# Designed miniproteins, single chains, continued (5): the designs that were tried, part 42

Each design is a single chain, and the fold is of that chain. pLDDT is the mean over its residues in the fold that is shown.

## One batch from the design tools (miniprotein)

Design m17442
Fold by ESMFold2-Fast:
Structure m17442 (fold): chain A 92 residues (1-92)
Amino acid sequence: SLRAEVLAALEAAKAAIAARTDLTAEQKEQALRFLEDAAGVVESLDDAALARVAPAVLAAADALLAATPENFEETLAAAVGALQAKLAEVLL
C-alpha cells in the first residue's frame, strides 16, 4: 500500500540520518523528530488525503538526506514549511 511504502521510506530516512557522521547531534535530533512527526501524519490520513500529501512527505525526506551540515537548518525549515503548506491545502 502507499501508506506502507511511505512509512518504510521514512524509517529508512531516519536510519540514514542517524548513521551520518557529518551532522551534529542537534541536527540529527531535529531531523529525526521531523521524520517521526511526518510518520504520525501519514498514519492519521485517509487514503485520498495520503495520495495528495505523500509526494511532499517523500520530497521532504529526500531533501533532508541530501542536506549538508552547512544548509541543514535551511533545508529542515523548507521541508517543514512545504509539508505544512501541503497539509493546509489538502485538509482545509
Scores: mean pLDDT 89

Design m17443
Fold by ESMFold2-Fast:
Structure m17443 (fold): chain A 91 residues (1-91)
Amino acid sequence: MSEEILELEIRLALARMALSVSKLAKEKAEKLGLEEAAKLYEEAIEKFEKAIELLERALKRGELTEEEKKEIEELMKEGFELAKKGSELMS
């Protein structure tokens, strides 16, 4: 239980960091008039917000199911891929 809670807290902290960075990147893209980059960061934000919602629900239960773990891993992967594409358009 304690180790599983710690893993959930670490995953949640990482997802929140990814969300924060993506929000800042979106604001920069909008200020630069890079609409396509801003849209990619907005999509990344949606993925990270969904992952955070699932992680917060898992924390309330004290347990992460294998199905939730796979969904969170896919959401985080998709979010990072979208953020990377956004970053490439800002270079």
Scores: mean pLDDT 87

Design m17444
Fold by ESMFold2-Fast:
Structure m17444 (fold): chain A 91 residues (1-91)
Amino acid sequence: MEELAKRALELAEKVSRAMVELLKEEGAPEEEIELAKKIPEEIEKFLKNAKKYGYSEEEIKEKLEKFIEEAEEALRLLAEKLGVEVEEILK
């Protein structure tokens, strides 16, 4: 669980950074940039509150695994848009 949570937070930070970079290059509204910056905070908030809201450890694990898969796909798309290799973003 803890390793899975750490991986999810690491990917959330990488998605946030890549998305902020892309949004700034495209001249996106500051409101959209601020939303991209909040991605890691949303994952951290979920982790802190999930048990309080009645999620089982198994349900939390499944949600984190799904987020990790979705974040890795998002990083692939962001890498393509930024013109870099996905391996460079995943470092």
Scores: mean pLDDT 79

Design m17445
Fold by ESMFold2-Fast:
Order: sequence, then structure tokens, then C-alpha cells
Structure m17445 (fold): chain A 62 residues (1-62)
Amino acid sequence: SKVIENSTEEEIEIIVINYELYKDDEKALEAMKKALSEIYGIEVNDEELEELKKKYEEIKKK
């Protein structure tokens, strides 16, 4: 994932926390995906966000 490759562990945590906060708000999720896509220069979709969530769970086990 380009997001994982170009993000710190702290940045991944912030993204995942926001993803969990916005999961019930489609407009907020859409805005977040757009912002991340612009920041990383790629199309960030639900699959990318789920991969980030999995990576964050691995980080928490350290």
C-alpha cells in the first residue's frame, strides 16, 4: 500500500482512528478518502483503509 509505505506509525494510527469515527457518516468517509488520495497521490478506497486498519492492529501488538 502506498499509504502504508509513505506513512509513519503515528499517521497510520490517526487515519485508522478517523476511519472508525467516520464509519457511520458516508460524507465524512468520502471527504477523508478524497483528502488522503490528494495527500498520497493515489486513489484511496475502502480496501486501502481496511489494509491500514490491519497494519494498525499489528502496531498495537508491539
Scores: mean pLDDT 78

Design m17446
Fold by ESMFold2-Fast:
Structure m17446 (fold): chain A 74 residues (1-74)
Amino acid sequence: SEFEKLVKELVDYAYEKAQKLLEEDNSPIAQEAFELAKKAREYVEKGDFLNASKYANKAIKLIKQAEEELKRKR
């Protein structure tokens, strides 16, 4: 379905962003974002696209918070 395709793309985006963030920042918030992105990916593998979407969005929110904190240190 279109929804499943969009959720897979969202999860991949969150995973790649969280992984890249960890290369720059080993903060607890960056680590939590990556754990949420991994959990979102696990939900995709299980066919649970609603939970996959929820966890991917949580990961993206934490990624944005960590990126804002990094900008203040630069």
Scores: mean pLDDT 86

Design m17447
Fold by ESMFold2-Fast:
Structure m17447 (fold): chain A 86 residues (1-86)
Amino acid sequence: VKEELIKELEELRDTVLSRPMSPEVREQVSALFDEALKLVKEGKFSEGIRLAAQAVQLAHAAGSLSVDEMRELTGRLARMAGKASK
């Protein structure tokens, strides 16, 4: 479960960071995903998924993700949260 969640979060991070964005937004989004991955690796799944959701929301607010892309990525995070249930 933990290794699968780390892989899914890394794939989601790569998808978001593949989108065009300013250097400042990219730095903030990358930092949020780095902290999210650290938390998931520590077993703090809810906190990690929450930070990843903040990164997706920031990328959308900056114009780097469409509404449909944000919905798809948020849906992936919701599925990850379901898998993280103890």
Scores: mean pLDDT 82

Design m17448
Fold by ESMFold2-Fast:
Structure m17448 (fold): chain A 98 residues (1-98)
Amino acid sequence: AVSPEEAEAILRAFERELARAVEELLKDDPEKARELLERIREVVREALERIRAGEPLAEVVRAFALRLTEIALESGDEAVLDAVHALLEQLYGRLEAA
């Protein structure tokens, strides 16, 4: 079972990895990258607040994944969507292993 502290560390690592991917993929459009990163930071912040409030991790992660997928789809960038999906698969694997 994943502790809230372990879940927070895993989500923060996810945020750093996704931020790097977005910055590289959108390096020629820094304004779009900035807007997308702001939306990602808000979604991560909300997930961390819900974990700290003692909400079930599975419900928080499900909402988190759905919201990030929505943001990636709205970006219109297939490479961003692919990066989000790849990192979400890693996130689920890390949470299942803990």
Scores: mean pLDDT 85

Design m17449
Fold by ESMFold2-Fast:
Structure m17449 (fold): chain A 60 residues (1-60)
Amino acid sequence: APLSDEEKRAVVAAAKARLDDPNATDEQIIEEASKRTGVSKEVAQRALDRLHAAEAANRA
């Protein structure tokens, strides 16, 4: 299924949050992504799961 615009924005925000603070906890990344994009925590969690899946696919 194609990603929603909200999911796309959340993924980008989560990736940037990780670059800005590499020591950030998953909870902090979710909060920052949610605040940055205005999406719910559920959407932010799905975005983080998508990032983890993409990392697993790209790096063995």
Scores: mean pLDDT 78

Design m17450
Fold by ESMFold2-Fast:
Structure m17450 (fold): chain A 108 residues (1-108)
Amino acid sequence: MIEELEKVIEELSKKADELFNAAMAGDTQKAAELAKEVSRLAKEGIELLKQLENYLDPELVKKAIEDFEKAREIAERIEPGDLVGAMLAAFYATKAVKYAKEAIEKIK
């Protein structure tokens, strides 16, 4: 299960970076497609963090879930051309990934 969380956060980290870069380039279609992937991965990350909350640092889990929920909510609401929303979704996803990685490293 921790290995599944690591896999999800690594993929989310890559997709968040791609989303930010697409938004910076003004690629509205690619940003919209990547936002859907970020939303899906953030939802998976939240579910895995909730399942692992008794094994991980509770404050880091709480911070990661809060930022993943923000990323998911923003990504789900992205309208065509909302490049600022795309950047914000990528920002919160990246921040949540940082907290999730810190929580995992603390038990390694």
Scores: mean pLDDT 85

Design m17451
Fold by ESMFold2-Fast:
Structure m17451 (fold): chain A 80 residues (1-80)
Amino acid sequence: MDALRQQLVDLGGRLQQLKQQKDQADLDEQTRQQVDQYLKKGEEYLSEAARALHDGDEDTARKHLKKAEEYIKKAEQVLK
């Protein structure tokens, strides 16, 4: 369980950094909307993972953390 909790904290921190980076970046409207969509999906999956971890459902938490990481990586790729 500790590894999943650490991953949740790490991904949450990355999400917050990406939100700040987006706000400071001079992005065109279309790119900004795409990043917003990825960040929103990442946040939704992190919330579901946190709930699953609280309930002791490690399998559901692992699946949602994987999805959250995928969306966070997509946002990072667009913002690089």
Scores: mean pLDDT 85

Design m17452
Fold by ESMFold2-Fast:
Structure m17452 (fold): chain A 65 residues (1-65)
Amino acid sequence: GPEAERLYERALALARQLLARSDPAKTTRAQVLEVVSALLPEASREQLTRAVDEAWAEHRAAHPG
């Protein structure tokens, strides 16, 4: 529903923002998921996982190294 989509979009935006400000040598997918989960306790694990996986994949594609 609309609320689930909104939570996914918020999680995705937060993950993207966190990754943009993070040291890639010290940042793991698990750490991003933990931080975003703490910021959005209303979001389901499935929504959080999908959003973090999407942001992580985008970040890796933008920084191939």
Scores: mean pLDDT 82

Design m17453
Fold by ESMFold2-Fast:
Structure m17453 (fold): chain A 67 residues (1-67)
Amino acid sequence: LQELADIVREVTGLPRATAEAVARALQSLGITKPEDVRKLAEEAVKSLPKDATADQIARKLLEIARS
């Protein structure tokens, strides 16, 4: 869990609590590989404008993960 949260933070810049919540949601969806989490986080960031809020980034990441 901590490793996945750290990857989310590194790629997206999300606050610790938000990154941990996202990491838990990804684990619940069966996404547990660090490389898969990094790819999803990178895709979410690329899909949003530079001024996207933390909430928008978190929602987009989970949207992509569920597709």
Scores: mean pLDDT 80

Design m17454
Fold by ESMFold2-Fast:
Structure m17454 (fold): chain A 98 residues (1-98)
Amino acid sequence: SEAEKLEELAKEFDEKEKKAVEKMVEAVKKNDVLAAAEVLTETIVNDESLSEKEKAEKALIMTGLVKSKVDSEAAKQLYEAVLDAAKELVKELLEELK
């Protein structure tokens, strides 16, 4: 399943990235899209060590995992926003997740 593939990819996450997923899960459980987006921005978007493709792929994996763990509109909105913003950069990853 997509969720199982996302969990396998997430095994490569460092401690900072793992904590970000946990914080995003808690935010979307409260239906707080802004708080979840802020965690993603601080952890991935503002990480100058990552290429634009790496940022896009990590953001998609993180938001996909959050969506798989929490059945909420906030989780879905965040994932769809990441997918829309980074669609061309994540095409290869999306094929792998099928």
Scores: mean pLDDT 82

Design m17455
Fold by ESMFold2-Fast:
Structure m17455 (fold): chain A 112 residues (1-112)
Amino acid sequence: APSLAELLERMEELYERLREAIRAGDLAAAAQLAAELLATAEEFAARALASSDDPEIHALVARLRELLAEFSRLVVELMTAPPEERPALAERVLERADELLELLREIARLLA
């Protein structure tokens, strides 16, 4: 199984590809990349919880899961939105992805 550091590197790579897909207007690629990012982040969350009894880590993972749910919702909204609403939703998806990566980095830092 990949390490927490390898999972974080994979999520950073997926985020860059997601940003490129959104900029290109490739919503099908964006949805697939978002699904991979969500699955990888949940694997990271599960491994973080299994690796530590620290209540601070558990609180951060709970916050991570809340951000993952919001990110998933925004991606679905982007996929179903009319073209005129997509730029604003795309910005919100990327903002939520940035918040998600910052929280993942914080959890990784505390587990190092």
Scores: mean pLDDT 86

Design m17456
Fold by ESMFold2-Fast:
Structure m17456 (fold): chain A 66 residues (1-66)
Amino acid sequence: MRDQLIEEGFQLFLQASQYFYQGDLKSAAQYYAQSSELYGQSGLDQTKKVLERLRESVERLLQQRE
């Protein structure tokens, strides 16, 4: 159901944010990506786009360090 996907997406978003604050940018990017996919599957295109931008920002930080 869509609301279940939204809840899972939100939990993954929180996990991603915690990994980001811990400096684990690779895990943060992966969790933001997973969260974005779940919101996309639930039909929340607006939220999906926001999470995609967050993932891109984290990937950008990783690439600048690599």
Scores: mean pLDDT 80

Design m17457
Fold by ESMFold2-Fast:
Structure m17457 (fold): chain A 99 residues (1-99)
Amino acid sequence: SMEEVDKETKVAIAEIASGVALLDIQKGRVDDAIAFLERMIEKYKDNPEARAILLTTLGEAYLAQGKYDEAIKTFREALELDPSNEYAKKVLEEAEKKK
């Protein structure tokens, strides 16, 4: 349906945005990545799957800053929106082990 195509497009945009943010994190531009991800999360707040993808990358940004509690909280929020996100489950387990 047209609604399903719109949802799939928003998810694809979230995946691309997360990829861009991960590159900024790798380059040490973590604050820029966080600001970008927060804007994208607000823009796609009506799409739980897109928000889960963006929140997972936001959690990784917090991990890069050593903010383990904020990262864990953010990954848990991502999993509440999309419990099937295997990558979010993996990075949450890794974050909890670093506490």
Scores: mean pLDDT 85

Design m17458
Fold by ESMFold2-Fast:
Structure m17458 (fold): chain A 67 residues (1-67)
Amino acid sequence: DEAAREAALAAEVRAAQAGAKSPAEVLAAVARVARERGEELFRDVTDAEIEAMVAAVEERAARLAAE
């Protein structure tokens, strides 16, 4: 059941978010959980790509703070 799988993924995402301290950490946690569960969109995402996404979010936040 896709709905049951989505509910289980949402529960894991909530657990991962409980430890996250920034939007970048939330994004990384969601991407890793989705990849580990074999979600189609994240199945081929590498650790390097997740790290690049975190770096991009942090750079964007730094630019907004500097402007």
Scores: mean pLDDT 68

Design m17459
Fold by ESMFold2-Fast:
Structure m17459 (fold): chain A 98 residues (1-98)
Amino acid sequence: MVTLSLSAPSSVAGGSNLTVTVTVTSSTPGTFRVVVKWKNLNTGKEGSVSAEIAANQTVTLTIPNLEAGETYEITATAYDKATGKIVGKSEPKTVKVT
């Protein structure tokens, strides 16, 4: 079983980079591609950042400067590198940009 944990602050200052951490917990060894997707809930603009990590590792990803006064939804998805299939997805996090 693969469990994906996403940690993000509830707010960040406008013009600053948002730092998020993702932990992939797996009972089986493997390599995973973690994709962190962000969506601006006010404009609908979206993007993603990704990293490759091994089972039971934590990765830190930086999301580009977010627009002041906007609200973003952040989700993480883990893909099995060997098969390309989704093996885990985080609960969404909401981040306010001040």
Scores: mean pLDDT 82

Design m17460
Fold by ESMFold2-Fast:
Structure m17460 (fold): chain A 67 residues (1-67)
Amino acid sequence: MEEAVKEINALSPVEKAVAEALLRSGGDREKARELLESRGIHLSEEEFERLFEKAKRLLQDLGLFPP
């Protein structure tokens, strides 16, 4: 748990927001994007996919998200 918090806190503000949106959406890309947009974070489709996959991999490695 402490290691997971450290890894998440080492992320940029945008990367951290994407990781939070991923967790809150349960992996639903559409819902995650809606959560980001509600916070004023507007990403291109390419940038969103890159950050979403990066966050998903990190959370999976920390045991916070299923494979």
Scores: mean pLDDT 75

Design m17461
Fold by ESMFold2-Fast:
Structure m17461 (fold): chain A 79 residues (1-79)
Amino acid sequence: ASQEAAEKLTKAVGTMIRHGADEAVDAALKAVQAANEGKTDESRRYLEKAVELARKAGVPEEVIKDLEEAGQYLIDQAA
């Protein structure tokens, strides 16, 4: 459900902020915006960037997985 994806994304973003992953947070929010605008290719690129930046910042893999799952759900809904 869209609420579950939004909750997962919100929790992942919160954890990324705590880890100082500001660039990952920015990329994740741009992925959400692109998905809402129907720009699925742009959304996927921003999601991949957010994942790479979050991993580099030391964000736990479980949180990164939640980010990927929530982001993919939004892309699938936009398609």
Scores: mean pLDDT 81

Design m17462
Fold by ESMFold2-Fast:
Structure m17462 (fold): chain A 68 residues (1-68)
Amino acid sequence: MLVTVEVVSEKEGFTSSGEKIKKGDVLVLENPVLTEDGHLVGNIVSGTNVKKGLAVLGEDAVKILGVE
Protein backbone atom coordinates (compact mmCIF):
# COMPACT_ATOMS: atom_id res chain seq x y z
CA MET A 1 0.00 0.00 0.00
CA LEU A 2 1.29 3.46 -0.96
CA VAL A 3 -0.07 6.57 0.77
CA THR A 4 0.61 10.06 -0.59
CA VAL A 5 0.57 12.80 2.06
CA GLU A 6 1.12 16.56 2.06
CA VAL A 7 2.63 18.28 5.10
CA VAL A 8 0.18 21.05 6.08
CA SER A 9 1.68 22.17 9.41
CA GLU A 10 4.55 24.60 10.00
CA LYS A 11 5.82 22.23 12.73
CA GLU A 12 8.90 20.46 11.44
CA GLY A 13 9.16 16.69 11.09
CA PHE A 14 12.19 14.49 10.51
CA THR A 15 13.06 11.22 8.83
CA SER A 16 14.96 8.44 10.64
CA SER A 17 18.08 9.71 8.81
CA GLY A 18 17.60 13.18 10.39
CA GLU A 19 16.38 14.90 7.23
CA LYS A 20 13.94 17.77 7.77
CA ILE A 21 10.33 17.52 6.55
CA LYS A 22 8.73 20.92 5.86
CA LYS A 23 5.27 22.37 5.24
CA GLY A 24 4.34 21.84 1.58
CA ASP A 25 6.44 18.66 1.19
CA VAL A 26 4.67 15.77 -0.53
CA LEU A 27 5.72 12.27 0.57
CA VAL A 28 4.80 8.79 -0.65
CA LEU A 29 4.84 6.37 2.27
CA GLU A 30 4.94 2.57 1.97
CA ASN A 31 2.61 0.67 4.36
CA PRO A 32 2.29 3.52 6.91
CA VAL A 33 0.72 2.90 10.31
CA LEU A 34 -1.14 5.31 12.57
CA THR A 35 0.21 4.97 16.11
CA GLU A 36 -1.90 5.24 19.31
CA ASP A 37 -0.13 8.54 20.15
CA GLY A 38 -1.29 10.13 16.86
CA HIS A 39 1.73 9.70 14.57
CA LEU A 40 1.74 8.45 10.99
CA VAL A 41 4.87 6.29 10.51
CA GLY A 42 6.08 4.84 7.22
CA ASN A 43 8.99 4.38 4.85
CA ILE A 44 9.40 7.20 2.34
CA VAL A 45 9.61 5.70 -1.17
CA SER A 46 9.47 9.10 -2.96
CA GLY A 47 9.00 12.75 -2.06
CA THR A 48 9.93 16.37 -2.60
CA ASN A 49 13.43 17.31 -1.31
CA VAL A 50 13.77 14.27 1.01
CA LYS A 51 15.89 11.11 1.00
CA LYS A 52 14.38 7.67 1.49
CA GLY A 53 13.91 6.77 5.14
CA LEU A 54 11.33 6.26 7.87
CA ALA A 55 9.04 9.28 8.36
CA VAL A 56 7.33 10.10 11.68
CA LEU A 57 4.60 12.72 11.19
CA GLY A 58 1.87 14.07 13.48
CA GLU A 59 -1.54 13.02 12.11
CA ASP A 60 -2.73 16.65 12.42
CA ALA A 61 0.32 17.83 10.41
CA VAL A 62 -0.52 15.87 7.21
CA LYS A 63 -3.28 15.72 4.59
CA ILE A 64 -3.80 12.38 2.84
CA LEU A 65 -3.90 12.97 -0.93
CA GLY A 66 -4.20 9.35 -2.12
CA VAL A 67 -4.04 5.66 -1.18
CA GLU A 68 -2.97 2.83 -3.57
Scores: mean pLDDT 74

Design m17463
Fold by ESMFold2-Fast:
Structure m17463 (fold): chain A 85 residues (1-85)
Amino acid sequence: SAAARDAQFERWLDANEKVLDLVRKNLADPATRTPEQIKLDRLNVENSLEIAKSIIELATDPAVIARAREVQKRAEELLKELEAA
């Protein structure tokens, strides 16, 4: 159903927002700013970006689309910061 699909998109966005928050925190801490952690964080952010793009394409609720676009924007900015690290 549409309601079940929208609920799934919201759960994926909740999970991906937490991933982006963790990556931001890892970048801020020299102890977690290792080449290995940067590589893992880049993969996680790339996955979050792909999920956000898929939700933008498939969602019909403007609020869900707007939230997914914000996740996309945050992911793109984090990828630039990870490349600079």
Scores: mean pLDDT 89

Design m17464
Fold by ESMFold2-Fast:
Structure m17464 (fold): chain A 76 residues (1-76)
Amino acid sequence: SLAEQVREILQRAEEALRAGDAAALRETADTAKSLGLNEAAQHLYEAADALEAGDVAAATRHVAKAGQALRDFVES
């Protein structure tokens, strides 16, 4: 289901953030974009950019925004 795919995207994003893995965040964003989850994908790309810049606090905020966009999409 789409809800299961959304859960998987969120789990991968959280794991990538904890690992400091910007490439994994970009791959997760690409998956979200392929599913039409464009707002969440944009936040995940921004999180990857922040990790590459060494700004873990900004990356954490962007992943949180992606999570909110994913929840809003499923509940719509």
Scores: mean pLDDT 87

Design m17465
Fold by ESMFold2-Fast:
Structure m17465 (fold): chain A 97 residues (1-97)
Amino acid sequence: SALDEALQTLRDTMLGKNDSFPTENIRKLKKMSPKFYEKFIVPLREEILKNLDFFVKHKDLILNNLYTFLSPLIGEEFAKGLINEIRVGIDYAGSQL
């Protein structure tokens, strides 16, 4: 279904495997800090896929809080890039609900 394809696209985006979507910052994070990627980004991906409707409804609050958490750790520009890549994936998957 269109929803299943959109969920796969979101999954591939969060894995940094989707060349058609902006995944550059996700790939950069995985290369720079594999431990952080596995500990935070992978569980976040699973939660988004599990509770997509919740993340679509509350995306601005969730993503703003994630940005506030990440920006002192990885820098403001890198954090903004990561948040934008996650936002694009959520918006695409949410459009198929």
Scores: mean pLDDT 80

Design m17466
Fold by ESMFold2-Fast:
Structure m17466 (fold): chain A 85 residues (1-85)
Amino acid sequence: SEEELKKEEEEKLEEELIQIYFDSLDKDKDGVITVEELKEAYDEVGLERSDEQIRKGVAEIDKDGDGVITLEELKKYVKERQEKR
């Protein structure tokens, strides 16, 4: 139906926004986001986050357990969360 197609287009738009956001966080341009880069991003937008909150968020997205987030891991995480709901 048109509603299903529109939802798929919204998911693609979300993925594009995630990529733009990821590129803004990836200050080293190495293709990964570290806990330190996330801290700096939260500080720049005035959001107070503890080290434990940031670490927990990274651990939920970082399925490889290497302590960094790749663009592919972030996109997969968001997509899986939407599909389960």
Scores: mean pLDDT 68

Design m17467
Fold by ESMFold2-Fast:
Structure m17467 (fold): chain A 66 residues (1-66)
Amino acid sequence: SAEEEARRLVRELGEERGLSEEDIEAAEKMVLAWLAGDSRATLDLALAASPEAREVADRAIRRLKE
């Protein structure tokens, strides 16, 4: 599923960057909200997340658009 691919991609990118489990989870939530088309949830999650988690989420979203 798209959700399974998103979770896998976020974990791979987060582990490469040395993110904490909390930051990986935050990035996953952002990407899943984006996949669901929930712009408000995506924004709220991004505001609560670290810059590192946001960077990983943005990178994952770019890869999923390919």
Scores: mean pLDDT 86

Design m17468
Fold by ESMFold2-Fast:
Structure m17468 (fold): chain A 70 residues (1-70)
Amino acid sequence: SDLSLQSVVDLAKQKGGVTGGQVAQAAYDAGSSPEFASRVGLAGAMLGGMQGKDYISAEEAEEAVRLAER
């Protein structure tokens, strides 16, 4: 949802980077279902892991939300 996307991106910008767990929590707090929030968190963790890092940028956090949407 647009609210989850905005919440996740804003958190990543504010913190200079977020973990998969933090993007999942942000999506859930923005009103996403637990299933969707978990998918966002997994996508974020995978994006970070592929680059050998635990923290993802705001752009990568946005991509995590997009990957979770169908």
Scores: mean pLDDT 81

Design m17469
Fold by ESMFold2-Fast:
Structure m17469 (fold): chain A 103 residues (1-103)
Amino acid sequence: SLVQQAGDHFAQGVKLYSEGLKLKEEGNYVEAAKKFAEARKHFGEALRLLEQSPEYQELARIARGLLEQVDKEYKEMEKQAKEKEELEEALKRKLEELRRLLE
């Protein structure tokens, strides 16, 4: 049924979102972004299926809210990954300069 397919996508989305949140807490922003991207895909598919039936308008509203939340988390992880890379490169350059001064 459409409801069963939507429910399966919703469950997968929640699982992937939870995995992404754990990776975010661990500072693994690249892997967190990947999990949030997959969660976004599943919530988007759940929403598409739920919008086909007027009786599921409330569930469609919830799916839309989760899709918006996970998209926001995805964008934040992309930003954090970039900032982390820039900080790591700046630190590498500073350590190399210090090594040259100590020689």
Scores: mean pLDDT 86

Design m17470
Fold by ESMFold2-Fast:
Structure m17470 (fold): chain A 94 residues (1-94)
Amino acid sequence: STTFVDMLEELLAEAKEALAAGDYERARRIISGAQGMLRLVAQDESAPAEIRALAAETVARLETLDLSTREGLEEAIRLLEQTIAELKRLEAAL
């Protein structure tokens, strides 16, 4: 969904802003919110299988990161950037 991707892009922008400001607690909350949205999409039977698979894979990868560190938060942001780019490619191909 274009609306779903737009919401993820807004969350990503807010997470980057929070991290740049040193507000690690806000960055963690925003990343947790994005993870929750991806988990809902992964469970959405009406979503295309490739979109669900990408969402599930991204959630699994986010769960391996140590979000208590700045490095883990930076890696989570990079992963979300990659996921948004891949979601846009998949939606354009569908």
Scores: mean pLDDT 87

Design m17471
Fold by ESMFold2-Fast:
Structure m17471 (fold): chain A 79 residues (1-79)
Amino acid sequence: MSPMEKAIEIAEKNGEPELVEAARKALEAMERADEEGRFDEAIEAVRKTIELAEEKGDPEVKKAAEEALANLEAGQAAL
């Protein structure tokens, strides 16, 4: 599974609907970034997911989202 798919699964298991929504939006933005070659929206959405996970005290979702951010930044740097 991708890091964001793992983040969604963990958030669902922990009963965090706001975090599930944020992570799903981030995954959608990442899929769009892959198709369009533009990463700005995906990076912002993943960063918002990291911030929300930190506020909710979910270190596992935060770690998964940080892994997704690192992958996006590496992809952008390769352009």
Scores: mean pLDDT 79

Design m17472
Fold by ESMFold2-Fast:
Structure m17472 (fold): chain A 65 residues (1-65)
Amino acid sequence: DKRKKALSIVIAYQIEEPSLKVELKEVDGKLKVIAYATTDRGLAAAKRLKEEMEKLGIESEVYVE
């Protein structure tokens, strides 16, 4: 359930910000969302995505290239 909700949010963010690259991983039975930003706009989107994931209790990381 949380995984499907997380995936729908990730897809919505990637549609609105195509420069945002997102990876969904499962580490030790826990879902982890990793966002990669190459632009200031992408970084802003990645930070908002992190906030949404945190509301769902999902671990998230943001990397800047």
Scores: mean pLDDT 81

Design m17473
Fold by ESMFold2-Fast:
Formats: structure tokens, sequence, C-alpha cells
Structure m17473 (fold): chain A 84 residues (1-84)
């Protein structure tokens, strides 16, 4: 099932490539790899900006803060990620 974060990003016109990078960033946060997660989120923002999707980029930045805060509180778990 698509996560609420990914649904919001898609509705704001984020590219599929940016969505994939955002998903990888969430996974890295769950694994405690904060620096790697930040790199994935930065790449997602850059892709949307390069494609002229400023709204998508702003939404990624806002959701990144929420995801980071949840991860720091230990409330973002692997169960919150879309599973195959």
Amino acid sequence: MESSYLKILRQRGASDEALDLFREGMRAYVEGRIDLADEYFDKAVQIDLENGNERGAQTIRALRRNVRDLARQGQLTREDLPED
C-alpha cells in the first residue's frame, strides 16, 4: 500500500525518481543511517527542482522534517514503510 507521505508527494507533482529517493531516505532513517537518509532526501529535492517542480521540492522538505523527527523519537519503524 502506498504510504501517506508518498501519496502527498505524488499529488504535489513529485517525479517517480524523487519518490523512490524519498522511500530510500525513509528506510535509511529507520536503519539509523541519518547522514545517508539526508543525502537521499537532498537528491529527491534536487530532482524536483531541476524538473521545475518547486511545490514538490517544498513538500519533500516539509515531510523530511516530519520523518526525521519521528525517526529521532524512535516512532518511525520498518512497519511504517511500504512492504512488498
Scores: mean pLDDT 72

Design m17474
Fold by ESMFold2-Fast:
Structure m17474 (fold): chain A 73 residues (1-73)
Amino acid sequence: SALEKLELLEKVVEEKVKEGEDPLEVLRAAIESAKASGDEKVAAALETALRELERGASLEEAFEAAREKLKEL
């Protein structure tokens, strides 16, 4: 499901950020990958997370917003 994909991506993003990668760059790459795969709902949810991070939200807050967006789709 789209929710299961989003939860898996949250774990992948958290791990990459732990390894020193920029969370904004990791999220942008995830959005492009989701779009390329035709996962439009996941891409829209991740774009919501990206906007929250750009506003200074934590990674946890960003993915909470992404989950809420996914419920509306």
Scores: mean pLDDT 84

Design m17475
Fold by ESMFold2-Fast:
Structure m17475 (fold): chain A 58 residues (1-58)
Amino acid sequence: MKKESVLEIPYSGKIDYQAIIQKARELGVELLGMSVGDKLRLYVASDRQEDIERLAEL
């Protein structure tokens, strides 16, 4: 079973969402969802914790 995590990305009202999607695809990380509030929150899943950590290094 894949490990699920939530990544919180601070932003100043500008974020390259397409770059995030592209990086997730390259790492094999599943994007389960997204929410926007004070921060951009990405709900992700991967069978490898290392891949989630690499996505967090945007």
Scores: mean pLDDT 74

Design m17476
Fold by ESMFold2-Fast:
Structure m17476 (fold): chain A 83 residues (1-83)
Amino acid sequence: DAEAAAEALRHLERAIEHLRAGDLDGARLALLQAKAYAGRISDEEVREEVLKHIDEALAHLDAGDLEGALEAARRAIEVLKRY
């Protein structure tokens, strides 16, 4: 679903903006919104790969690893841009 993928991408880009600004609460909310939209992607392989990278970003954020969270979010964006 192009709409679900576009919304997931938009929220991931917002998550990156929040991570760069040091806004952890904003980053977490944006990642969770990206996850909700990614779960609606009809292509199972794309959906699973995007969700995996979003979950990695959330895990890095919970560990206080902002650079790891940023890298994982960027990987999710790259998957969506290739879809």
Scores: mean pLDDT 90

